# Designed miniproteins, single chains, continued (3): the designs that were tried, part 26

Each design is a single chain, and the fold is of that chain. pLDDT is the mean over its residues in the fold that is shown.

## One batch from the design tools (miniprotein)

Design m8871
Fold by ESMFold2-Fast:
Structure m8871 (fold): chain A 107 residues (1-107)
Amino acid sequence: SGSGFDPAVRAALERALAERFAALLEDPAARDRLVAGLRRLAEELRELGYEEAAEHFDRAAEALAAGRPEEAARAIVRALEALHKKDEELAREVQGRLSRLLAEAAG
């Protein structure tokens, strides 16, 4: 989108997330922890009125559960772009939570 991330930044984030997701998907327990964390995050964002971002996080969780790391990465980046358009501070907090979810999933 015109108010989203720079295309080069978006591509770099998608690539980095896809690589990390692919590694985590080799462990079914790590996958399940990440999927559960993303669904919880989506529910919390929906309750706060961030429906677009919540839909993208739900889509990411579904993609990870299906073993599609690149699709999940694209969904996460779209979720972050949607949050940045509405609340830059919340977007940074959610990005921090995502980093913690990834670390927790890795075990």
Scores: mean pLDDT 85

Design m8872
Fold by ESMFold2-Fast:
Structure m8872 (fold): chain A 65 residues (1-65)
Amino acid sequence: MEEAEKLIKKIEELMPKMNPLMQKAARNQVDEIRRAIEEGDERRLELSIKALKGLIKAMENRLKE
């Protein structure tokens, strides 16, 4: 749960620097994580966290100079 919240904060910080397609993908993954937490679906939460980590890594790679 704490890991999910940290990842959500990180993606929210990166979101203003993303293109519209990545922003939409990020919002969808955040919504999916929040819903998985609300429903207590641990498998769905793990998959959504993995997807969000992938998006964060992709964005960080795009921002490197």
Scores: mean pLDDT 78

Design m8873
Fold by ESMFold2-Fast:
Structure m8873 (fold): chain A 96 residues (1-96)
Amino acid sequence: GHMERLQQLIEEARRALRERVMSALDKIKNNEELTQEELQLIANAIKARDPEVIEKLREIFGKEEVDRLLQLVDEGATVTQLAEEIKKIYEKKKNS
């Protein structure tokens, strides 16, 4: 039906967006440089509390760093502020 097709398109769009975020997270795992757009995509996924993205971030950065990012979301942090914190965590991880 018309509604079933609309739901399918929404799910496909959500999947495509998640794939872009997961690609950016794989760049972090491989110590590759991230663009500001990629950092903002990750920040938006954290603000949306995407469970797959959060779990992947816990594997990469650890529970403590991810819990801190989620606390910043609860405190009203902007996408730009979250992107900067993600960048700081990533730079710290690279130097360890």
Scores: mean pLDDT 82

Design m8874
Fold by ESMFold2-Fast:
Parts: structure tokens; C-alpha cells; sequence
Structure m8874 (fold): chain A 132 residues (1-132)
């Protein structure tokens, strides 16, 4: 059933949004904190972003099973790519010098915020399809 698959995708997108929001908060705390706090925040944010990426990949799979929605699939693929880039920067921040950590965390935060915007748009698109 198309509506069941899209409903499950909406639930997964909401879970991904919650995880990305928590990651953004941790990245913000890392930028404002001590070098030790920055490293700890990067590790926790990375884990949350990896979980968000898994939820987005599951949502994309359900959308593909529900039907041919190229714009929605494109939004989800772009969001997954931005989350991966944020994961890569957070990973670099964990290994980096104290000076590098804050810049890397700021860049990871910006990518996570961009990903959140795309996930919000994807969720709205799924909700529109459910209401049609």
C-alpha cells in the first residue's frame, strides 16, 4: 500500500530530523566549548548523524517502493550527501588540533543545518502526498 509506505517514510524522516537537531546542538556546544568538549561533542554528533543517515536511507527506500517521486528522491539523496559530509568533518574534528576542531565543527554544523532544511522539505512533500 502506497499510503502505508509513505506513512512509514514520514515517521523515519521525523526521526532523522530529531537526530539532526540533536547533532546541531552538540556541534554548537563544541564550537563554544573547550577543546576537550569540542572533541567529545564531535564524537557524539558523528554518532547521531550516522543514525540520521540510516533513517534517511530507509526513508528513501520506502519512497522508491511507494512509487516514482523523482523530486522527493532527489531531496532525500541531497540530504543524505550533506549528512555524510557533516560526518566526515566531525570525524576530522575528532582527530584534529584544537585550532582546527572549532572551524571543522562550524562547517559540520552548517552542513547539518542545510541537511535539516532538505529533510523538512522532504517530510512536507511526503505529507502532501498522504493528504492528496
Amino acid sequence: DRQRLLGQAADLLQQALDLVDRAIDLLSAGVSGSPAQAKGSALLAKDLLEQAKQKLQQALNLVQQAGDYPDLQSLLQQAISLVQQAIDLATQAVAGSPEEQKDLLQRAKSLAESAKSLVDRALAAVQDLLDS
Scores: mean pLDDT 92

Design m8875
Fold by ESMFold2-Fast:
Structure m8875 (fold): chain A 55 residues (1-55)
Amino acid sequence: GAMRAALGAAEGERGARAVGGDPAVGAKYIQEAGSRGLDATRAGTYGALAAAGSV
């Protein structure tokens, strides 16, 4: 749902910032993961990895 996607996006942004990646990239991947029903912890990891891969 929208709330889970928003929570995931915020966690992805935070994770991306922590690894020095682009938070916008992390947030986009996490919104997609959130809509597929992943929890915030998994979403944060995916966002950080996606942002790191984009740098």
Scores: mean pLDDT 62

Design m8876
Fold by ESMFold2-Fast:
Structure m8876 (fold): chain A 64 residues (1-64)
Amino acid sequence: MEKLKEEIRKENLKLGGAETTFEEDAFLVVAYYAEHEGVEKAREMAEKVKGWAGDAAYAYIESL
């Protein structure tokens, strides 16, 4: 859990994101992965974060 939270925060900062909640950071990172790394990798990340952020990210992936 801790390592995943740190990686998500670092990725969001690289994307020029503002300081946000973990759930928002997770959503933004998953959305970025969907556009740049591919839907399958983004889906794997969304499954790991679970809860509202994961559900929202999954819906975004399905809309692509």
Scores: mean pLDDT 65

Design m8877
Fold by ESMFold2-Fast:
Structure m8877 (fold): chain A 72 residues (1-72)
Amino acid sequence: MLTKAQAEQLLKDLESADKDVRLHAAQTLTENAAKVKELVGEQAINRLKEIGKKETDDDVQKAILGAIIKLE
């Protein structure tokens, strides 16, 4: 079960220098979208949109967009 602290950590991991950490964070947010929306809602959507604008890796960007769609 995802906790609020874990959801907040996943949002921080989206800014990691490690591409694999960012990809895992975006995928985990997507897989847990209903719980993420319940715990951090609009904060998560806004954060994902801001990070997505700066993301240069195609796989990570696609995963971030998928997370935004699932959270809306």
Scores: mean pLDDT 84

Design m8878
Fold by ESMFold2-Fast:
Structure m8878 (fold): chain A 87 residues (1-87)
Amino acid sequence: SAEIAELEAQLEEAKKAGNFVRVTQLSIELAVAYNKEKRYDKAIEVLRETLDLAEEKGDHKSEFMLRMVLRKIEAAKAAGVPLDLSK
């Protein structure tokens, strides 16, 4: 979708800029967008890549947030239904 393409482009720019706060925010937004389209494996992939970067940086706050979202997406995949991550 256009939304996913825009988020993917923004995420790549944030990565190039080294803006890890923005990388974390965009990774979560992109994972939510993939989840709405039932593209759970893509959502999990994005979150795991960013989680690995957070672990390398020792960014425990980002690790916690990414891990929580990852668990919710994994649960959605197991249930076969998208999660409402706005609640």
Scores: mean pLDDT 84

Design m8879
Fold by ESMFold2-Fast:
Structure m8879 (fold): chain A 100 residues (1-100)
Amino acid sequence: MTDAEVAQEMVQVIAETTRRAVELLLKDAPEEEVLAVLEEGERRVLELISQASASLQPALRAVVEEWTRRARERIRARDIDGLEDASQEAIQRIWDIVES
């Protein structure tokens, strides 16, 4: 897998995780259920980072850690706009790391 392919898969996982979390928040699902979706998304993205170039892995992990922290805060606040913003920022930072 190329670094660009890893970035594309990471972006897809973040987007899917965000869509699922938003859907659950709109249905007034329990916080624990929404956080479980985020935890699975984080796990999948961290596994993808292991396939990236060793030089990019620390920067990509830092983005995922910040995304997970912000997403968790937004989920607890039931702030859908803030959750979507956190995910869009993470997606942009992933591309900036891989393309720069």
Scores: mean pLDDT 90

Design m8880
Fold by ESMFold2-Fast:
Structure m8880 (fold): chain A 113 residues (1-113)
Amino acid sequence: MEPSLEELIAELDKLFDEISKKVDEKTRNLLARVFEIVRRVLELRAQGKSDEEIDAEMEKLVDALMDSYSIEDMERTIKILKEALEKFDVSPELKRILQRIIDYMEKKIKEKK
């Protein structure tokens, strides 16, 4: 049985609270924006949008995020997200979305180096 949108959002909020306890305010604000992107992806999936439409919206939101922060801030946030996915028991659906966002951020960082 797949978790409901409400259950996935509740899990996402709990994961954010656990991660945000150990980071500075700037990193917390960046993480909050990443988690808002995850929420938007979940909402679009619940609306029955195609994978292509969801990926396009996600990439647009990640691009806007990366324009607001340095490469060093993004690399630090990626490390924190990867460590959180290993440490916490995250549902496969949330793990997949977060990993997709991480992969896209890493691709964009490599293109700027």
Scores: mean pLDDT 84

Design m8881
Fold by ESMFold2-Fast:
Structure m8881 (fold): chain A 95 residues (1-95)
Amino acid sequence: MQPDKEVTASEGSSVTLRGTVSGDFLSVSWLRGNEVIATITTSGEQEFNEKYKGRFTLSSEDFSLTISNLKKEDSGVYTNEVNGVSGEGTTLTVK
């Protein structure tokens, strides 16, 4: 499955962003720019940044980030990190 590079969604809808996670990991994090949204560990423990709680969810199965009730301010570059190493970014545009 190709990672999402650019995603366009409507305000008020939901979007799921897919990251690339391969091999062994200790943690997977999602970031917006330089700010951590959420982290999941190999034990399945999830830690969310207070700023992103409520509308943002992280999947323990495929490490996808889902954003519900989208706002135009949610537009930006989202990146997944594996063991603190940044992967490719996904650009989200909310119209």
Scores: mean pLDDT 75

Design m8882
Fold by ESMFold2-Fast:
Structure m8882 (fold): chain A 68 residues (1-68)
Amino acid sequence: MSPLERALALVRAALDWYASQGLRLSDEDVDKLVAVVVESLRSRGLELSPEQVAEVRAAALAYRDEIF
């Protein structure tokens, strides 16, 4: 699985969990979640380009709006 695919999967899993608790994350909270996921992957040697980070953020916001 590519770093981008891993980041997308991790963000979706986290958003699904928050939705199961009745919690809709704000745009700021989504940005924080994306930053945590990106940093976690970077610490494991899996680096995303700035363009890929922007793609993960856009996908996370869209997925949040889809599940709420």
Scores: mean pLDDT 85

Design m8883
Fold by ESMFold2-Fast:
Structure m8883 (fold): chain A 80 residues (1-80)
Amino acid sequence: SELERKVEELIDLIVEGFTRRFGLSPEQAADLRASLRAMAREDPEGFIESAEEVAEALKEEDPELAERIEKLVKEIRELM
């Protein structure tokens, strides 16, 4: 429950961040969310590693989003 909630929060952060930065359409945002949910379900470790890579890539361009992602990844790892 807590783990599922934090995973969904992480997915929301990534989708919102990408929508804001790249101007994703509602359809593109929905597709990204579905892909992230599928990844989290099929390969939770790979999903977390991908989120860590997103945070690292964003450190210079969007440090606030990077820090929020890193914090949530840490909290999720503590629940795994």
Scores: mean pLDDT 85

Design m8884
Fold by ESMFold2-Fast:
Structure m8884 (fold): chain A 82 residues (1-82)
Amino acid sequence: SSLEQQLQALKERILAARSLEELKAAVREFLDLMYQLYPDKPEIAIGWTLRALGIIVDVELGLISIEEAAREMARLVDEVLE
């Protein structure tokens, strides 16, 4: 589907990210795609997005690197695509 193609493209951009700003932009796009996948169940879309935001918070707190965050976010996109 077009949404699956957009999620695959997002995963590639996430893995190429080199800054927190790029990861935050990816989270905004991820939220938009999650609402498109779950239009009648916004709580599911919110749940996925909160997991992505948790990764951002870990970077901001210095708990993980940008590279590790990108890998974790890419795995999150893979879980959605399953």
Scores: mean pLDDT 88

Design m8885
Fold by ESMFold2-Fast:
Structure m8885 (fold): chain A 68 residues (1-68)
Amino acid sequence: MVFDPSASRDDLLRALARTYSQLKQQGYSPDQIQQHIRELVRDMPPGDRARLLQATNAMVQQLNGEQS
C-alpha cells in the first residue's frame, strides 16, 4: 500500500506535503522522511514520480536550510 493511484496528481502532491509535515512533527528527520517518500513512489511512472519528488525535495531543502 502506497499512495492511491486513482487519486489525481494534484491530490497526491498535497498528500505528500501534509505527510511530510506530519512525519517531521512526529520526530522523523528530513532525510528519513525523504527516503520513505522516495520508496513509496519508486514504482510510480517516471513522470509522476519526478513531479512528486521535486515537490518533496523543495520542502526538505527549505527545512534543512534553516539549520545553518
Scores: mean pLDDT 65

Design m8886
Fold by ESMFold2-Fast:
Structure m8886 (fold): chain A 89 residues (1-89)
Amino acid sequence: STDEEREQEAEELLEKIQNGESERQKKLREEMRELVEELIEKKGLGEAEKEAHKWFQERLAKNNSLEDAIALMLGYEEAMKPLAEKYRE
């Protein structure tokens, strides 16, 4: 499989997970995305990654479901995606 095929399969899987999200999980994803985006704007990428990791761990301690953990990870990745694309090119 090519890297493009793997990325497409990952995006399709993420879309299926997102479409299957409860309103609670969507809220957790959006909250995490907004928090990471604000950190990047205020402190830059390196500090945002460190702080977002702390927030992720804190929220995992409060939300002990796999689905909630996935929602939090997706929010983080959505916030980081524009930067990853910039550094990939």
Scores: mean pLDDT 68

Design m8887
Fold by ESMFold2-Fast:
Structure m8887 (fold): chain A 74 residues (1-74)
Amino acid sequence: SVLEATGASYEEVLEAARRAEESGSVALTAAAALLGTTASVEDQRRVIEDLEGSESPEAQFIVEMLRKAIKEKE
């Protein structure tokens, strides 16, 4: 497989999102969203699928930012 791993993994983005949701921190939420935009499009879509069922404002912000990142790459 071609090495494309300079960005965050799916698990790293989910862990960051989980910490943001648990803390309610705006800074951690922004950091998790930014980290997620460095992931592959496939991993970004997986994160969106896991977070879009959450009603937390932190999860919703991360999902919105990742959807924008995917659209910019299409």
Scores: mean pLDDT 79

Design m8888
Fold by ESMFold2-Fast:
Structure m8888 (fold): chain A 91 residues (1-91)
Amino acid sequence: MAEEAHKLALEGSVYLGQGLLNEQLAEETDSEKRKELLEKAIENYEKAKKLYEEALKLNPPEELVEPIKKNLELAKEKIEKLKKKLEELEK
C-alpha cells in the first residue's frame, strides 16, 4: 500500500537524520567519544537503509520511488564512508 510505503520512508528519514546528527557531533567531539558517535551514526544509517529497502519492496508510486532511492543511496554511501573512518581510527 502507498501509505505503508510512505510511512516506512518517513521512518527511514528519521533514522537518516539521526545518523547525520551523530556524524556531525562526532566531528565536534574528543577522540574517545568520537568513536562511539560514529558507531551510533552507522547504526542509524543501517536502520534507514533497511526501512528504505522495505518501502521499495511495497512497490510505491513512481513519485515516491525516486526520493526513496536517493535517500537509500545516501545511507549506503554514509555507511561505507564511516566504516572506513572507524577502521582508520583503530590504527
Scores: mean pLDDT 83

Design m8889
Fold by ESMFold2-Fast:
Structure m8889 (fold): chain A 105 residues (1-105)
Amino acid sequence: SEREELLEQLKELEEKAKKEAEENPEKAIKEAEKYAKENLSEEEYEKLKKEIKEEIKKLAPNLPEKVIEDISTLVVAAKAYEKKGDKLMAAYYIQLAKYLYEKAK
């Protein structure tokens, strides 16, 4: 039952992430940037964002620059949430990033 409860919670987060990516991705990206900047130092934020952008460019060199920027912002926010122990919000932002990637390829 504990596994069933976790799976249902993950399903709800995936559905929420998909809806936000379809209906209002700019709002989700702006909220992600705000959270990351409030919870990481400027140095940590810039370093993580640079590292994530370089990895995305290696894996998907044909993605538009704005999509790479948006995905990197969501992944930085996910890492900021993980650092605070909020694994569910981290998973939410990773699912959002994944959905934006799938829509853009």
Scores: mean pLDDT 85

Design m8890
Fold by ESMFold2-Fast:
Parts: sequence; structure tokens; C-alpha cells
Structure m8890 (fold): chain A 62 residues (1-62)
Amino acid sequence: GSSIQQALQQLQQSTNVGQMARAIMDLVNSGASVSFVIDLINSLPIPDGVKQSLIDYVRQVS
């Protein structure tokens, strides 16, 4: 699979915010667009406050 597909699998298997942030950075480093990563974060089954923190993180590092 592509590096993006592997990072997506890691994100889906993440059990805490730190693991999610790492998987998100792996997606960005693999060439995923900021808009794609934000859409992906919004699809996660996590609280809106956690989604916003991850989105803010992506916007700061991208």
C-alpha cells in the first residue's frame, strides 16, 4: 500500500491523541494535502474539542 494508506491505518488504530497527532504528521510528511487531513480529522469518532486541537496543530505545522 501507499505510505498514505499505511498512515491512515495507523490513525484508525490510534487509542490516544498523541498517537493520532503522530499519524497525522506521517500523513502530512507523505504528501497528503492539509484539506484532506482536516476532512479526515473531522471523520474521526472523537470529541469536537479534540478534533479542533488536531486541526489547529495541522494548520500550525503545514
Scores: mean pLDDT 75

Design m8891
Fold by ESMFold2-Fast:
Structure m8891 (fold): chain A 74 residues (1-74)
Amino acid sequence: SHEEMEKEIEEIEKELLRRVLLAEHRGASAAEIRALVDEATARMLEIARKYNDEEMEKRIERGRAQWLARAEAL
């Protein structure tokens, strides 16, 4: 269901935020943060494709851009 898709994506986003915050505290490079973002984005896109949700795919791509901008601001 759409609700199950949103829940799965929300859990990945929550884990990504946790991992990014820990990496930032360790002084990780922008490249390391980008790798975390790319891995999470790939998993979220796989879920959106499973549910055939084009609007969710677009939201995930926008989210990726915001995460990458955050990494560059380090």
Scores: mean pLDDT 85

Design m8892
Fold by ESMFold2-Fast:
Structure m8892 (fold): chain A 72 residues (1-72)
Amino acid sequence: ELEEKLKRILENSNLSDEAIEYVLQGKTEEALDISLEEFLKEAIEKYKDVNPELAKQLEDTLKTIEEVRKKR
């Protein structure tokens, strides 16, 4: 019940299923990392054709976040 309610709230926040699972496990930091990575991937896809320069900057940011997550 509590997990279903929390999952519903998180889904309304446009978080991925993977991020929701991490939050339910009490791994909030991991959930935030995954959510940010998903957001950046979506933004890169959206901007790659209309603003390639911004898309490249977002790709660099995504790589930095992935490196930080691996080194943690």
Scores: mean pLDDT 66

Design m8893
Fold by ESMFold2-Fast:
Structure m8893 (fold): chain A 83 residues (1-83)
Amino acid sequence: LPLVDPEGRSPEEVAEATREAVRAIMSRDPSASEETIEKNAEAAGREIRRLMEKGVDPEMVLLHASTILAVARSNPTKLPTER
């Protein structure tokens, strides 16, 4: 499964699942280094945790997580910003 359902989950749980999803997606790219994968995974988890801390709706958290995963895979140096 690519992501955990954010409904009823703790911020830490959703952030951890997002980090693992980023690692899984980026590991499919043979040009991505271990350091690059870890860096992007940590950044993604941190952003998702902040959204959960702010009380953003689970559907919005999932949308942001999906966007982060897509951007991280397509261009590892650029992550989407929360609005």
Scores: mean pLDDT 67

Design m8894
Fold by ESMFold2-Fast:
Structure m8894 (fold): chain A 89 residues (1-89)
Amino acid sequence: STYELAKKIAEAINKQLPPELGYRIEVKELAPGTLEIRLLKDGKVVATKILTGEMSAEELVNTIFELLQKAAPEVAKLIDREKILEEIK
């Protein structure tokens, strides 16, 4: 499912985030076909993106990276996108 795929992507990104920076990606399913991507800083939500409909792995990765780049560009620089794609499939 898109939700399971988005969770795998979030887990892969979280593995690359330095724990000292306090950033974490969470995924919540609001309804079938509707996801909320959350960026947290020290347990507080600092950015969100709602996704509707079916999305490919590439579209999900691109959307999550876009959220991360806009909200925390220094953190986005630390993430290896190619390793995320390998880890999820």
Scores: mean pLDDT 81

Design m8895
Fold by ESMFold2-Fast:
Structure m8895 (fold): chain A 87 residues (1-87)
Amino acid sequence: SEAEENFARAKALGLGELAELVATKSSTLSPEESLELQKRMSLELLLEEARAAGLEEVARLLERALEAFDDPERMERYAEEAERLLE
């Protein structure tokens, strides 16, 4: 599925790259709106996989990123730290 494909790319290329790829495919949203939506979706997908894999620290950071959705800079910092742990 597209979600599975995008999730695999997120793990290889990072959340920013995944957001760009999905934004390019979306013809009904502005690029900015698509990026924000896909960043959230990527965080949720990574959180589910981290929990399933028992990656407690990664899951904690992803939960904090999702909780901080009203503060984009804080959200991005938590997401970036989680990405570093996944590499």
Scores: mean pLDDT 64

Design m8896
Fold by ESMFold2-Fast:
Structure m8896 (fold): chain A 105 residues (1-105)
Amino acid sequence: MFEELVEAAKKGDIEKVKELIEKHPELLTERDEEGRTILHYLAEVASEETLIKIVDYIYEKFPELLLKELLEQDKEGNTPLNYVVLAEKKKAAEYLLELLKKLQE
């Protein structure tokens, strides 16, 4: 399921991602052996447009979980935002920074 959600996001299949999250919301908090969540992988593999749409959906359904997961560090000390910046996804980085500010108010 975790790999299926990451693969759907990589393909830009936003409806499949939404379906998987709705049926299995625990996927948002699940961590692998590297301490990475779905959001860490989506930040790396999804297009800017796909990542923004998925994060916006999570914000609408699970805003408290989204705040927690966006601040979650993997075993290397990287948050999902760090992977967005490393992948040079400037528009997604700007969107996530504004969203973090809004969620902390």
Scores: mean pLDDT 82

Design m8897
Fold by ESMFold2-Fast:
Structure m8897 (fold): chain A 80 residues (1-80)
Amino acid sequence: VSSLTAWELALRYLSAYENNDEAAKEEALAQMAAVIRDEAELRTLAVEPLTAIMTHLQVPEERRREIVEEVRAALLARLA
């Protein structure tokens, strides 16, 4: 999977989160889960892009941690 695909999925998830679009959030998570094979890929293909985008947008650190942990938990559940 290209780094560009990872960034596009992260942007899609954050856009859906901001719009409270649960269906779009689930679709983004499903697409992320399809390309992530292990915890290392979860970090590089989901956690790092999400953190970088949210940091650039100046999302408060506490909220960034909450969103990252929510996504990480959802992806770990889908990989089990």
Scores: mean pLDDT 81

Design m8898
Fold by ESMFold2-Fast:
Structure m8898 (fold): chain A 67 residues (1-67)
Amino acid sequence: MTLIESAGYRTGEGAKYAAETEGDYEFAAEMARLMAETSPGVRDYLLEVARELEEKGERARREEEES
């Protein structure tokens, strides 16, 4: 694997961890998108991570409101 690929996966995992612990999905998703611009080798992966984080944030918010 290339260094760019390793860095991209590491960033995506870190964003997921931060979002899941604090519910700060919007910020984590934005960071993943920003990193995707600088990591072309894993850009699609990071953009998908951002989309998943945004969806999880919305679901968590709706569940909190319903409970």
Scores: mean pLDDT 68

Design m8899
Fold by ESMFold2-Fast:
Structure m8899 (fold): chain A 72 residues (1-72)
Amino acid sequence: SEVEEARKRFEELIAETEKQLDAYAKSVIEKNKDLPEEEQKRLKEILDTYRQFVLDLARRYAEEKIAELEKK
């Protein structure tokens, strides 16, 4: 169905977004590997918070668009 196709497309988009966020976090941590372990841990926590925020917004957007399609 159109709803199932859209859901699959959004899942793939969210998965790609997650992959890009993970690559970004890895890059930032690698660039800062010479920092003390405590500082690296704090940096990871900030990056994880950002990741969760972005993914939450993406999932909400997808849910909204799926709901619109279900009304058609």
Scores: mean pLDDT 85

Design m8900
Fold by ESMFold2-Fast:
Structure m8900 (fold): chain A 68 residues (1-68)
Amino acid sequence: DEERVRRLEQNLKEAAKRAVEEGSSLESILSAIDYTVDRAIARGLDPELMERARKEVKEFAKEEHEKR
């Protein structure tokens, strides 16, 4: 589960970076992150690990957006 969460976190960071580069709004990117994390929790991934990943990915997305 920890490895699955780590892989999902990495994939979300890569997707967020691409979305920033493609001109998506920060609001849209953060909403997509929330949607993906909520679905992962609903499918049985550990909520504590997923909430940690959510925070990490959102912070990453904000930093990438600020660099643009």
Scores: mean pLDDT 85

Design m8901
Fold by ESMFold2-Fast:
Structure m8901 (fold): chain A 77 residues (1-77)
Amino acid sequence: SVADILAKQAELAELIKNKAPAKEIEAKMNEIIALTVAYLRSQGVADEDIQRAREIMTKIRNEALELYKAGKLPLPK
């Protein structure tokens, strides 16, 4: 559900704020991607569109993780 996605996003923000290990940040980002994909499928989004969304989310995840490891990711408020 959207509520589950928002809850995991809040958990991710807390992990970033607390400077958690990069592996834990990656695991939380992967949970959010999985929940988002499941939600899109439940809404009847076509598999081709879901695949494109997964590719974009994976690219964002990879870039965010590199910024996090470099200490350049902005801290959430």
Scores: mean pLDDT 84

Design m8902
Fold by ESMFold2-Fast:
Structure m8902 (fold): chain A 70 residues (1-70)
Amino acid sequence: SLEAVNALPLEEKVAYAVRRLMEDLGLSEDEAIRAVVFALTAAGHPVSEEEVREAMKRLDELVARYEAAG
């Protein structure tokens, strides 16, 4: 959808934040996803766990495509 295309940079940032929380704080993937959802909701930008998981999947697909092309 057009909304998904327009949100692509936000999706990358959200996925990066999850991975950073896992690395820096030792959180599990599920805990890191919930922490990001909570933080964004508290900041007035609510997202669902599903949206965060989709963002992570899209980032993984983008990375895999670059690796396949190189």
Scores: mean pLDDT 71

Design m8903
Fold by ESMFold2-Fast:
Structure m8903 (fold): chain A 76 residues (1-76)
Amino acid sequence: TVEELLKKAQEYGKKAIEIAEKAGLDVDFVRRATLAAIGGNIEEGEKAREKYKDNPELVKALQELIDYTKKAKEAA
């Protein structure tokens, strides 16, 4: 339930960091944004998605993280 949804959010966060690393982007920024979003600050995940809108793979991973975190918040 909530724990499974948060685990999925964390998995997509790790994927976003991996994509950022492979693309030569600011890995530290992406890591901080994903941790903040998973911790309840969804806005930081949305800002990262907007900043990297030109990278559709990263946008997709960040969107999945946001969606799973929102589902976890609704289920709590």
Scores: mean pLDDT 83

Design m8904
Fold by ESMFold2-Fast:
Structure m8904 (fold): chain A 104 residues (1-104)
Amino acid sequence: KAEAARRAARSSEEAARGAAELAASGDPVKMASGAAASLSAGVGAAEAARYSGSKEAYEKAMELTSEAARRAARGAYSGDAEKAREGALETARASREAGELAAK
């Protein structure tokens, strides 16, 4: 059901927002933890979009969440807290968009 997909996407959005707080700390261990949490959240959102039955929604969700997660990881590895935070926030936005696509 579209409602289940929306709930999963919201959970992923909340997880990604938490990851952004870890990324903003400037602590390398917390930044790495934030990047991992962003990746996990992105995967969850893409899976939610898959259950919408829309191939287009799933493909778009995968593209957006993969790009955001890679940006978060690059920020963490370079020690750039701002880039890591931006990637986590993009994952949160992609999760919300995946939920909206799954609801159509």
Scores: mean pLDDT 73

